Designed miniproteins, single chains, continued (4). Designs and how they scored, part 49

Each design is a single chain, and the fold is of that chain. pLDDT is the mean over its residues in the fold that is shown.

## One batch from the design tools (miniprotein)

Design m13802
Fold by ESMFold2-Fast:
Structure m13802 (fold): chain A 84 residues (1-84)
Amino acid sequence: SVDDLLEQLRSSDVEVRVAAIEALGRLGDPRAVPVLQLALSDSEVRVRVAAVRALKRIGHPRAAPALERALGDPEPEVRAAARE
């Protein structure tokens, strides 16, 4: 469920957070948008890349300011994902 995936985003395990973000993106539920926006501030590049892709896949207008901020991310991989 969406609620189970939202709980997994709080995991200390990077692989669990990435998998949960990818699953939220596939479900396309806009209830995930606020939590995915917070994931764009995650310490791990892989998590921020996954969050950008999930937000783009969901396609909710509310995510636009966060995706614009991702264009300025210090890591080139995150900026590339935001431009896709």
Scores: mean pLDDT 85

Design m13803
Fold by ESMFold2-Fast:
Structure m13803 (fold): chain A 56 residues (1-56)
Amino acid sequence: DAEKYYEKGVELFEKKKYEEAIEYYKKALEIDPNFEKAKENLRITLIKLGKVDEAL
């Protein structure tokens, strides 16, 4: 369920566990590639980790 993976990613992001949050956002996008909220949060999280090239 894409939504469940997305919600777990958000929980991890709020705890500043950005690397783990990225893993869950990617899992959500594997299930639903058009999940815009997961795409946006993945991009924001990658920027916070300094992985700007992957966020583009």
Scores: mean pLDDT 81

Design m13804
Fold by ESMFold2-Fast:
Parts: structure tokens; sequence; C-alpha cells
Structure m13804 (fold): chain A 63 residues (1-63)
């Protein structure tokens, strides 16, 4: 669904080291997956510059 596509976008952003894009993807994945806790965690990881962690939260939210 849309949450899975947002998580895929976050994963691709993380491969390129783009923490901001990974956080945006994780935010959308978290909201679409009804996981606002993971949406917040992805944004916090992105602000910290941790693109890989933001993508992990995005993938978890899309389950």
Amino acid sequence: GDAEKAAEAAKEAAKKGDATAAAVGGYHSGLLGNRPDLARAAVEAGVAGDAEKAAEYAIEAAK
C-alpha cells in the first residue's frame, strides 16, 4: 500500500545518505501505517543525521 511505498522511498534515500528524505519517507510511512510513534522516531533519526535508522523505522511502520 501507500505506507510500503513511503518505506521504500525512505530505504532508497538512506542508501544515498539522505537523512532528510529518509525521515520524510518514515514520517509518511508511520502515519499511513497508523504508527505515529514510528513517524516521530523517523523524524528524530533524520534530525540526528541517521538516515539508516530513519529507514528502519519506516520499514517497521509499513508492516
Scores: mean pLDDT 84

Design m13805
Fold by ESMFold2-Fast:
Structure m13805 (fold): chain A 68 residues (1-68)
Amino acid sequence: MLERLREHLENGRGPVMPDGVAAGAFLDDLVAGKMDDTPATPESREFIERIIRVIENGERERAEQAAA
């Protein structure tokens, strides 16, 4: 699960992209808390939160690069 989550967040590629969703769409659903209905352990939640922070930090850096 977590490995696939990281892969989708980073590359947006996997065995099959159902409905042709883009990585951005997956990230949006993740950030919005609309992930697949599956129970997560505290460790999994912390890891997902960490990944979200990495994405947010990356977006911030891209904005800074565009500004400077």
Scores: mean pLDDT 52

Design m13806
Fold by ESMFold2-Fast:
Structure m13806 (fold): chain A 88 residues (1-88)
Amino acid sequence: STYEERIELSEEAIKKDPKNFRAWAALGKAYLELGKYEEAIEAYEKAIKLDPKYYGAWELLAEAYEKLGKKEKAAEYRKKAEELKKEE
């Protein structure tokens, strides 16, 4: 599938269930692959708000900030993901 198709699939999942944190994370990942880092961050932040224990969203958020050159924020969010992963 193209990343544009991934965006459409994620948006449909979100329309059916706006609390689907995995769909928000998938939407962010598709934006990240398209180089739309600000949109990716917004989608990941929504996923984290819905499930703050979902370490995958924290890791993806860290990657997006790294792509924007915000290394300190990226390192902070990556550490948060590692801490949560140990607690699962």
Scores: mean pLDDT 86

Design m13807
Fold by ESMFold2-Fast:
Structure m13807 (fold): chain A 77 residues (1-77)
Amino acid sequence: APIVRRLVLEGSEAGIDAAVAALEAAGAEVLSREREGDRAVVTAAFADRETQLRAANALGKAVADTPGLRVLDGEAL
């Protein structure tokens, strides 16, 4: 069964867009994205644990490369 995770991201619109793009490029399916101010709640699905790990690494890189972009709350990737 696919793995589904909920992430809470904080940052600029461009920063959140970069994080979502990184997740999708790593093979995650973004099911929903809900924005309120400087935060976004992103629900993503992963086909398997390998895809989930690749997406976690891609998200970590996006956070490191983007000042002010943070992961606040959600299930661990």
Scores: mean pLDDT 82

Design m13808
Fold by ESMFold2-Fast:
Parts: C-alpha cells; structure tokens; sequence
Structure m13808 (fold): chain A 60 residues (1-60)
C-alpha cells in the first residue's frame, strides 16, 4: 500500500490487510457495487463506504 492508502485505512479504522481487500474491490467493481460490498463486509455505513471508495480512488 502507498502512504496515502495507509492514511485512509487509519481514518476508517481498517487494517492494512483489510485495505488491500478494499483496493481490490474498488478496482474490480463499479462505484455503487464497491460501496455496497464494502459496507456489508466491513460493517461501515453506506455514507462511510462512499467516503472510503472515493478516498481509495483518489489515492490510486
């Protein structure tokens, strides 16, 4: 993970391993599909998941 992705992981209370999985989800799914899957998998609200997906895309 790059330094910016590590910062995003800390902001959302995720481990580096969880963030690697988030990155794969974001790369392979549409924005709305990634938001839904991340929300369900990591117990985040849909609003938090949208923020996370935007942050990851900005860091890639």
Amino acid sequence: LNALLKVVAREFGLTEEQMKEVVEIVKNLSFEEAVKKISEKFGLSEEEARGLVRGVRAAL
Scores: mean pLDDT 83

Design m13809
Fold by ESMFold2-Fast:
Structure m13809 (fold): chain A 63 residues (1-63)
Amino acid sequence: SLVERAERLREEAEEAERRGDLETAIRLYDKAGKYFAGAGDLESAREVGRRVAALREKLEAQR
């Protein structure tokens, strides 16, 4: 299902975030959010969207 694909993408994004690969984490979280939104899970879509925003700020601070 779309939710199952979104959950797998979120898990992969969390792994990328743990290893400090912020660019990969942002990309994977963004994909997960689109699948959550497509499935009608707007709460999870908003949660991963907020995480993307926070990670983008982290990445910008490293420039």
Scores: mean pLDDT 86

Design m13810
Fold by ESMFold2-Fast:
Structure m13810 (fold): chain A 67 residues (1-67)
Amino acid sequence: AEAHLAKAREHLAKAEEALRAGDTATARQHLDEAQRHIVLAILDGAVEEAEALARRLRELWARLQAQ
């Protein structure tokens, strides 16, 4: 669980950096990876922590779609 939460946080941070740089392709890749790790964290029972990261993921996806 913790390893997947850590990877989700890492990919969300990289997606945000890519969005600031205007690199939508790299941002999309990192958001996809973050989503995978969030799902794995939920399956491992870290539901509350993963749901917090899922809210951040949705915010970054909305920013990507607005570009």
Scores: mean pLDDT 84

Design m13811
Fold by ESMFold2-Fast:
Structure m13811 (fold): chain A 88 residues (1-88)
Amino acid sequence: GAYEALERAKKKAKEAGNEEAVEKLSRAIELLKKGAEAYEQGDYEEALRLVEEALRLAKEANKLYPTPDAEEAVRGLEALVEALRRAL
């Protein structure tokens, strides 16, 4: 899923010493976790907002340090945003 892809991308960015990419991926992971919590509480609008912010950060990280894992995370988050928009 998107969580696992973000975590793998963060590990690779950290191993490469790309601190900016690590920071953005760390924030994306935190926002995605908060988005999941909002979804479980029935706050679908807040879940969408948090996942959209996570997607923005994941895209920025992929521009700073492109990896297959970062690209997979972006695709997974885009699919999740689309699913949440359709559920609203």
Scores: mean pLDDT 90

Design m13812
Fold by ESMFold2-Fast:
Structure m13812 (fold): chain A 60 residues (1-60)
Amino acid sequence: MAEELLEKARQALENGDFETAKRYALEAMQVLHDLGDEADVELMEEAARIYKEATDKIAA
């Protein structure tokens, strides 16, 4: 589930749709937070990275 959201976020970034990328990255972060101990740390870091990149592009 979180992996699918991250893939959609990456595709949105590649297409220049930064608002959509930010939304999917945020949703992935929320899903990973809900998983707690089952959350993959690398996926959490990737979600945060995509969210930051999308936010930076929107603010530019």
Scores: mean pLDDT 79

Design m13813
Fold by ESMFold2-Fast:
Structure m13813 (fold): chain A 99 residues (1-99)
Amino acid sequence: SEVEKAKEELKKLAEEVDKAASRMRDQGYTELAEVLEEAANVARKAAESDSLQVKETGIGAARTALEAANLAEKDPQKAEEYFEGARKLIAETQALLDA
């Protein structure tokens, strides 16, 4: 089902985002590491939500944060766009979780 697929994707993304956060922190991208840590936390919470909308928004937050990490060294300007996008999606996911 879509809900089961989203839950498994969120669990996998949370692990990937946690690894990216550690890598970014080791490389001195402290602010990006903090956003990745927040993205991992909302992904884990979204995985436990009964709402498909919460899960899909959480997936978006995690994927956007990962893309910022992947671009940080290669394309800093593009990484900044994804960083700001990730912060907005993290806030949206958290608002949906708190509703």
Scores: mean pLDDT 89

Design m13814
Fold by ESMFold2-Fast:
Structure m13814 (fold): chain A 68 residues (1-68)
Amino acid sequence: GRERLEKLAAELRELYPEAEVEVVGDDTILVRLPDDPTLITGLALRLIGDYPEFEVSVEGNTIIIKEK
């Protein structure tokens, strides 16, 4: 639910200060990064490992986290 996503978004903003984190709707978090493929790939892999309850995908410089 949105409350859980808002808590996760706040945590991500503290842990990854170079990212712009936004909650969209009731099930999705968008994590926007600089155009740096190494940073984007590294963060996406960390998110997949740390948050297995969420679906993580990458589109350009944006990491998309969806509630399963």
Scores: mean pLDDT 79

Design m13815
Fold by ESMFold2-Fast:
Structure m13815 (fold): chain A 67 residues (1-67)
Amino acid sequence: SEEAEVVELVWEIVNEVVKEALEKKWSKEETLKKLEERLSKYPQISEELKKIALEGVELIMEAYEKS
């Protein structure tokens, strides 16, 4: 479905951004900014789905900062 394709696109972007953030040692703030910039290029991604992705990545980055 179109909805499933949009969700897969978001997860591909999230995985790419998180991988790059860990490799380049980006801060949580830098990572969230890069994610927002990439997601905003795709008008098919809803504001609700963008918010979910940003909140998810924030939690992931906070977990890594505590490690």
Scores: mean pLDDT 84

Design m13816
Fold by ESMFold2-Fast:
Structure m13816 (fold): chain A 75 residues (1-75)
Amino acid sequence: ALPKYAISAALPAGNQAAWGLLADAGLITKDVDTSYLPGLVEFQRAQGLPADGVADAATRAAIEALIAEAGVYFP
């Protein structure tokens, strides 16, 4: 089962378009229903975060850092 919210909702307001770019680039997930949980857990593990499949503040901050580094930051 997926977490309580879709992957697009895991990103801060204004970053929903960026989540699509990250998914297309294969950095976190490809689809909210199919790959959200495994992709999120793998991302958390790679970042040294608790791999619980929940997009908490630390996980969102790590995603934002990657978006900013990639030059596609959406404030």
Scores: mean pLDDT 52

Design m13817
Fold by ESMFold2-Fast:
Structure m13817 (fold): chain A 113 residues (1-113)
Amino acid sequence: AEELLKLALKQLKLALEYLKKALEYVKDEEAKKEAEKHLKEAEEHLKKAEEALKKKDLKGALEHLEKAIEHLEKALEVIKKAIDEEGKPYVLEAEIHLGLAKISLGVAKLLLS
């Protein structure tokens, strides 16, 4: 389970970085602020997940990774509606890494049950 949680953390960090890059192609200030709010919440939960993993708190790490996914998905929805054509490849990369993280986390959750 620990290795799958670490893999999910790595994938979610990549999704966050691609969404930050995609945000550079969002000109709507209200959409940009809303997405930034969710990306900041995701970043805080990823940091807490990393701290939990260092302490071998696998259930705490799982909880924070699930919260990070929730906020990354909310940021993704906002960005997808407002993004310029040039930024769409960064959205696709973020969706791929988010999807891989959800698979890794789902398997980790089953192993921790």
Scores: mean pLDDT 89

Design m13818
Fold by ESMFold2-Fast:
Structure m13818 (fold): chain A 59 residues (1-59)
Amino acid sequence: MEEEAKRLARRAEGAVAAARALGREDAQTLFEQALKYAKEGNIEEAKKLLDEGERLLGV
């Protein structure tokens, strides 16, 4: 995995855990999808979904 994709995947993993702890299934779903795209090397979609989920959580 490229360094950029690897870094985004780690961020998404942490975000999934945080959303789950907060009981925010809507944000958790977005972060899980971002993690999937990051692992596929789709940086643009991963970043977009990560940003959307973070905005939804107010982070």
Scores: mean pLDDT 80

Design m13819
Fold by ESMFold2-Fast:
Formats: sequence, structure tokens, C-alpha cells
Structure m13819 (fold): chain A 72 residues (1-72)
Amino acid sequence: AEREREIEEARKLYQKGVELLNKPNPSEEDLKKAATYLFNAGLTLVLTPGASPEERELGGEAIAQAVDIISA
């Protein structure tokens, strides 16, 4: 229950991050929020015990996207 809740919350954060990143003209604040959401979602998905391979892969992609935003 707790683990499933953590994964579900992480998926919601991922979705929020992607939505901000996919805006036609994301502001600097939108990009910072997107990076924060993606990084937090990614860490949760990678570190949660019993996460599926797909969930773990999504987490890795989210972290990579967050790093890419910060380093741009």
C-alpha cells in the first residue's frame, strides 16, 4: 500500500514535469519546476523497493531529463 502510493505519487510528479516541459514557451520557472518534479519522481521510482523494470527505467529517464534541463 505505502509502496504503491509512493510509485503513484512519483508518476503524478513525472506527469507534471513533462507537462511543464512540453509547454509551447516554458518560462525559466517552468523549467526549474519541471526539473524538480522529474528529479524527485525519478529518485522515487529508482529507489522504491520492488519497482518494476519499467518503473525503474522511467525513473532513470526522468533523472536524465532533469539533469539535461539543469545543465542547459
Scores: mean pLDDT 81

Design m13820
Fold by ESMFold2-Fast:
Structure m13820 (fold): chain A 55 residues (1-55)
Amino acid sequence: SAKELLKKAEEAYKQGDYKTAYDLAIEAMRLAIKEGDYELAIQAEKVAAKALKNV
């Protein structure tokens, strides 16, 4: 699910794996948009943005 992908993205970010965090957050955002969960999509976008700043 998009929510599980977002949790994995946040875990990768905590571990300093910013590339994996970004990739998983983008996938979570895409899936959330497809499912109509725009709140989750916004949360995923924020994780992707902060991961990108560290790449």
Scores: mean pLDDT 83

Design m13821
Fold by ESMFold2-Fast:
Structure m13821 (fold): chain A 57 residues (1-57)
Amino acid sequence: DNEKISRAVQEALSRAGELSPEEVGRLIRERLLAAGVDEDLAETVATVVRRALEAAR
C-alpha cells in the first residue's frame, strides 16, 4: 500500500498552501481509508505529516 500512501500524501501536500496542518492530516486519513488502507496506519501517516507541517512553521 506504499503507492496509495505516497499518492494521498502528495495530493494533500499540493494543497498545503490553502489548508491548515489539521486539514491536511484529515484529508490524508480520509483518502487512505477510502483507498482501503488500515485505519491505524492511515491515522499514523496523517499524524506524522500533520506534525511535520506544524514543525515547519
Scores: mean pLDDT 77

Design m13822
Fold by ESMFold2-Fast:
Structure m13822 (fold): chain A 61 residues (1-61)
Amino acid sequence: SKDEAIANRVAAKSLLDKVGDSAPEAKQLLAQGEKAYAAGDYDKATQLFQQAIDIALQKLK
């Protein structure tokens, strides 16, 4: 859903701000998610943002 995509987008951006340049793959996934979101593909955007979140969280451990 669009609401789920928005929630994941906010979480992904917050985590990437904390991780910085140590997660270039997560940054690329965030960019792909933004493109999917702009196209109205909220399910794909949600999945891409969640992948960015997962990678960013791994870098913080």
Scores: mean pLDDT 83

Design m13823
Fold by ESMFold2-Fast:
Structure m13823 (fold): chain A 99 residues (1-99)
Amino acid sequence: VKEELRKKAEEYYQKGLEALKNGDYETAIRYFKLAGRYYKEAGDFENAADAYELVAQAHEKLGNRKEAADSYRTAAIYYELAGNQEKAEEMKRKADELE
């Protein structure tokens, strides 16, 4: 079950990266949110956090400051769950800068 969820997450993550590379920020956000959800369900909190960090970056590109801040806060939670306190603090600072 977890391996299937991780595989789906990886597929959506790669689609998100391709959309981001092409400047399709709205499509990138959609795919990274799907990737983050599946990584979370698989218990892969580090990759879930990475996906939500990319959601935040794409929202910043669109000028969606509030949604970017919310996504950085979500990434911080998953980095904390992954034991990556340094990245969690970095994400909290980025969210604070947007408010």
Scores: mean pLDDT 90

Design m13824
Fold by ESMFold2-Fast:
Structure m13824 (fold): chain A 98 residues (1-98)
Amino acid sequence: NPRAQEALELLNKEMPYMEELRKKAAENGDAKGLAAETLQRLAELLGYTELADFMRDIGRNSSSDIVYQAGALLLEGYVQGKSVEEVRAELERLVAES
């Protein structure tokens, strides 16, 4: 799948930045801040820029399980070529069910 390969290459290029975020979170004990920044950056990286603030809020305010599922929905949406509106609807459902 060409889009899956592209997503993997984008994630690999961001790994140094993600490692710096993890180090900062470890130093200050801010796991919620790490989750917020990670999900916001993932949305921006995959071209779902309009979802960046929403993903930040999910990362800041949700359980680890919901944070993981939100990240998975962004990646699946990108690989499947889903619109911003389709991915937003899935994320809103995920948050409402939590």
Scores: mean pLDDT 81

Design m13825
Fold by ESMFold2-Fast:
Structure m13825 (fold): chain A 68 residues (1-68)
Amino acid sequence: GPMTEAAKLNDEGGTLKEIGKYDEALNRYQQALEIYQKAGDKQGEATALNGIASVYQAQGKYDEALKY
């Protein structure tokens, strides 16, 4: 279901970040965020937002990371 899909997208985002595919990682986390927001899953939203912030931190984009 949508929650299983969102969790998979978060996992894929983490893996893509670890191998330096930052734009693809952001795309996966953004997709997960949208699913969690539509479902009203506040914990899922926080997890996806933390994922996005961690990608920006890995890129050295600290000002962008602070927005998440």
Scores: mean pLDDT 89

Design m13826
Fold by ESMFold2-Fast:
Structure m13826 (fold): chain A 86 residues (1-86)
Amino acid sequence: LAEEILADPGLAAAALVGAAALALFGSEAELAAVEAATADPAALDAVLARLLATGEALLRAAGVDPRTAPVADILAAGRAVLEARR
């Protein structure tokens, strides 16, 4: 999973949008869970799956499909959704 996400620019961009959402709006417990998971390489795939799912949900709400859209469009849509939630 990690290899597939990192090899696909659109999926990587979607995961980054999910990570930004967690960093800006995640609870202390959610941030602590991610920190604990990054100390365990076996949990990395689960963390990346969570970030990708979060990013894909936000992007779909904005009308953008991260599997087919250009990276620039994915990042612009992600930014717009995150700014709207502030």
Scores: mean pLDDT 74

Design m13827
Fold by ESMFold2-Fast:
Structure m13827 (fold): chain A 108 residues (1-108)
Amino acid sequence: MLSEAAAEAAREIAEVKELTEKIRKSTPEEAIELAREAKEKARRALELIKEVAKQHPRTGALLAKELAEALKEAAEVLREKNPEAAEEIKELEELAREAEELAEESRK
């Protein structure tokens, strides 16, 4: 059974995935705004995952891995849609790396 924080993190990750699909169908300009929204949701998810990992390290690791995969897909879709959005692409890739590091630490 998931804690409330784990359930909230899972919802934020699902919203990042939804925003990624919206980026795929958007204009290059709209893609930047959607990527910024995805970044904010990812930051909230990451903080929730850090909280979950303190009490449930295996659940935290699984959520962190899922967030990392979602952010890598978002960065790739954004690069295809607007390759000139270098700052937003870099920020998504940096958050993906932070999530991967958290997943690795939590697995031990």
Scores: mean pLDDT 85

Design m13828
Fold by ESMFold2-Fast:
Structure m13828 (fold): chain A 99 residues (1-99)
Amino acid sequence: SAAELGKKGYELGKKGVAAKTGEEAAEYAIKGGGLAAEGAALAKTDEEAEAALRGGKAALAGGLEAVRKGGGVKGAAGAIAGIGAAITGALKLGRPELG
């Protein structure tokens, strides 16, 4: 389930980057960042941690794009969730016992 959460976060983050409006980008970024962060928290394997890292990075990119397009605080929240997921995933990749 943790790997699936990271993968879903990645796909939603990509949709955020591709979104035509800041509001749409922000919705994808906050959902993607949240799923990636949940996947990161649950990750116990390198595959799960890598999925969370990828999902977090994608949600960060989507959230930043949302902010640039006027997605405001919601876009920023998505970016912050994405950063948290990416950091946690990266830490667990170096230290799988933290899962």
Scores: mean pLDDT 84

Design m13829
Fold by ESMFold2-Fast:
Structure m13829 (fold): chain A 85 residues (1-85)
Amino acid sequence: LTPHQKKVLAGLQKVLGTSKTFTSPIELRRPLAALVGYPLESPAWDLLDAVMNGEVSIEDFAEAVRKAPFLSLEEAKQLFEDTIK
């Protein structure tokens, strides 16, 4: 992982309120797919890639995830914890 990728993963962990550490960006794909309710072609996938590339801020990404129509922030946090354990 690049230093930038590590910073993004740590920022997303903090925003989502999880206590777990991530070993790779791919570990975020399953919780993000669940947050949006779409495992393929989700806007969250494209936005995650943009954040990892430095094109979008962590804050803008967090706002987009919060606006996902399928889960509340509390449900998202719980699912995130369940997915990364």
Scores: mean pLDDT 54

Design m13830
Fold by ESMFold2-Fast:
Structure m13830 (fold): chain A 68 residues (1-68)
Amino acid sequence: GMELLEQAKEAYKNGDYEKAVELFEKAIESGAELTPEDYEMLAKAYYKLGDTHKASEYAVKAAELRLK
């Protein structure tokens, strides 16, 4: 839940992109509702890891949430 999202954001801020994506994915699996900003961080973390497909997927998700 909330604690996983906070830990994911801390990992991202520290430049630990692998840990950040792990914690964001666990938060999603636990049913946490991510903000557009959270999805943008997750997309950027995947991009830093070279996973352009996952980065694009989550960037689109963030944009869709901002349009509603």
Scores: mean pLDDT 84

Design m13831
Fold by ESMFold2-Fast:
Structure m13831 (fold): chain A 69 residues (1-69)
Amino acid sequence: SKEEFIKKVKEMRAEMKATYDALVAATQAARDALGPEVGKAMEAQRDKTMAELSKKLREETNKLYEEYK
């Protein structure tokens, strides 16, 4: 259903946001304590995690959208 589609997408987006916020906070703390080089390394890990979640969200959203039709 449309409601199930919205719920699933909302859950995945909330999960991505929580992960992003946590990684941003950790990166900022590392920059403040250890300098910009450590912060940049943590940004690379954040980008990898976000790329995985983005791909997963896109694939699942497409599947649900086809089922909604």
Scores: mean pLDDT 79

Design m13832
Fold by ESMFold2-Fast:
Structure m13832 (fold): chain A 87 residues (1-87)
Amino acid sequence: DDTETLKEYIEILKIEKEVAESYGEEEAVEHLEKAIEYLEKAKEAAEKGDYESAKKYLDKAMEHEGKGIDAMSQEALDAMLKAIKEK
């Protein structure tokens, strides 16, 4: 289920954003907020059966997640990976 997979990914990004916020990683938070926004758009497109638009939004979300991760300190990255693993 594409919609269920997107919901899981949104939940993971929300965990990533919460960790970035707890470490004061403002640039990472901005990118993760954009990634979540694009995933919500991907989910809406998938729910309508528009899988082409869903993929385009998913690709944009993944780009912003990557930029967010690149902006994080090693300590914040280690905490993020631990939080995701414990989910």
Scores: mean pLDDT 85

Design m13833
Fold by ESMFold2-Fast:
Structure m13833 (fold): chain A 112 residues (1-112)
Amino acid sequence: STLEEFARLVLTEVVVGDTPESLSAAFAKAAEIAKELGLDELAEGFAKLAEYAPTLSEEEVRKLRRLIPSMLLDGNYSLEEIGEVLKEVGLIAVEQGAKAAVDYMLAKYEEL
């Protein structure tokens, strides 16, 4: 599926470091990948997250950096399931704003 391909490319092409600026660059790269795949709403959502990311604390960045690895290793998520989570994140960012999407991701991480 297109969502599985999006998740695969995010996992292989997006590098997330330990800084808010690195997370901003990671969200911007995810937006670029989403746009290339025709996922225009996700691209808009991840672009908003990229603009918002510099406001995040180092602790929030650390948790968000761990989200996808924890879903794979601890949650036993498939690439399709990770794609569905990334879709939800992007849609929340468009519909409710970047802070709401960050809060969703942080809550998701705490459930793992």
Scores: mean pLDDT 88

Design m13834
Fold by ESMFold2-Fast:
Structure m13834 (fold): chain A 65 residues (1-65)
Amino acid sequence: SALEERRALAQEMARLAEKLMEVDPQKAIELTNEFSLSYSTTKDLEEFKAEVDRIKAEMEALLAE
């Protein structure tokens, strides 16, 4: 279901944010806030996935440094 997919993405983002908090706490907070805004405002699952993919790519790029 769409609800289960949204929850799975939230769990994935939480794991990335925990890792990023150890490397760049300020960016972790900023990107987590951006995710929270998308989660609360973007109701379409595919649009939400696209927004999450962008945030996730930025988090992963920061973790790769």
Scores: mean pLDDT 85

Design m13835
Fold by ESMFold2-Fast:
Structure m13835 (fold): chain A 63 residues (1-63)
Amino acid sequence: SDKEEAEKLIEELKKILETSKDAAVRAAAYDGIKTGEELIKKGKYKEAIEFLKKTLEVIRQLE
């Protein structure tokens, strides 16, 4: 389901937040988790998925 996909993307960001030592990567992951969880609480699963995928892409570019 869309909800499960959004929740999996948040779990990926949580792993990044736990493992990364880069301040910019950690900040992006934290913001992504907070915003994504808020969208999920509002039932905006499609918007959460699109936002979280974009956040992950930005993080990959930061390295």
Scores: mean pLDDT 86

Design m13836
Fold by ESMFold2-Fast:
Structure m13836 (fold): chain A 56 residues (1-56)
Amino acid sequence: MSVAEKAREIIEEISKLDPEFAKNAEKELEKLVKAGDEEKLKELLEGLEKYLEGLK
């Protein structure tokens, strides 16, 4: 499973609780995927996981 795929799954979960945040996160994810920046993708994933845990 790729970092980008896992990030998309978490964004989908966030979208059910906070759709505005999820929309912005999707846009950022697409930019990082296009850039091929694995380090930034990993940082985004960690931030999304923490946000989802706080939101629950």
Scores: mean pLDDT 81

Design m13837
Fold by ESMFold2-Fast:
Structure m13837 (fold): chain A 72 residues (1-72)
Amino acid sequence: MKQSKEVLELEVRGALLLMRGQIAKLAKDAEAMEETARALEELAREAEELDPELARSLREAARELREEVERL
């Protein structure tokens, strides 16, 4: 099942980016937060057709990171 493998890969990549985003927020690193938000948005685009719920969660996380940058 190639589709199940691709979904798992997207979930793992998403989890790693979410953790990276949290680390960037704790460090108050605006550049890292912006880079992670962009990567989350790109991964969400890839996930749209395979896992729309994951795509939505990734977009929400990206938005939160961008809002955090604006508060710095």
Scores: mean pLDDT 82

Design m13838
Fold by ESMFold2-Fast:
Parts: structure tokens; sequence; C-alpha cells
Structure m13838 (fold): chain A 57 residues (1-57)
């Protein structure tokens, strides 16, 4: 199974839609990348939200 992390960044009412197109072999890897994106956005004063999507091959 493969997973994709979809990330949305919300910065003070301005919305930027970003996609992390890296296909991961495990849900754990996808969660780790999403967590890194959220931590980075928080340091910049932005809010990052995201979801992990299971993709069938």
Amino acid sequence: MKYVAKVTINEGGKRTLGFLFATFMSEEEAKAQLAKAKARAAKLGAEATGEIIEVEE
C-alpha cells in the first residue's frame, strides 16, 4: 500500500494549497513527513493542516 500526504497551509486568512507528492510505502513515513511540514509552518507563524491518503496502486 502507498500513502500520500496532502498539506494545506493557512497564514492569517491567506490559504496556500500545497501537495507533498512523495509516495510512501508506509503510513508511518507519510505521517513523519506531515509532522515535519507542520513543525516548519509553526516556526514561520503559519498553520499547516493535512491528511494522509491511502492510495491503491
Scores: mean pLDDT 64

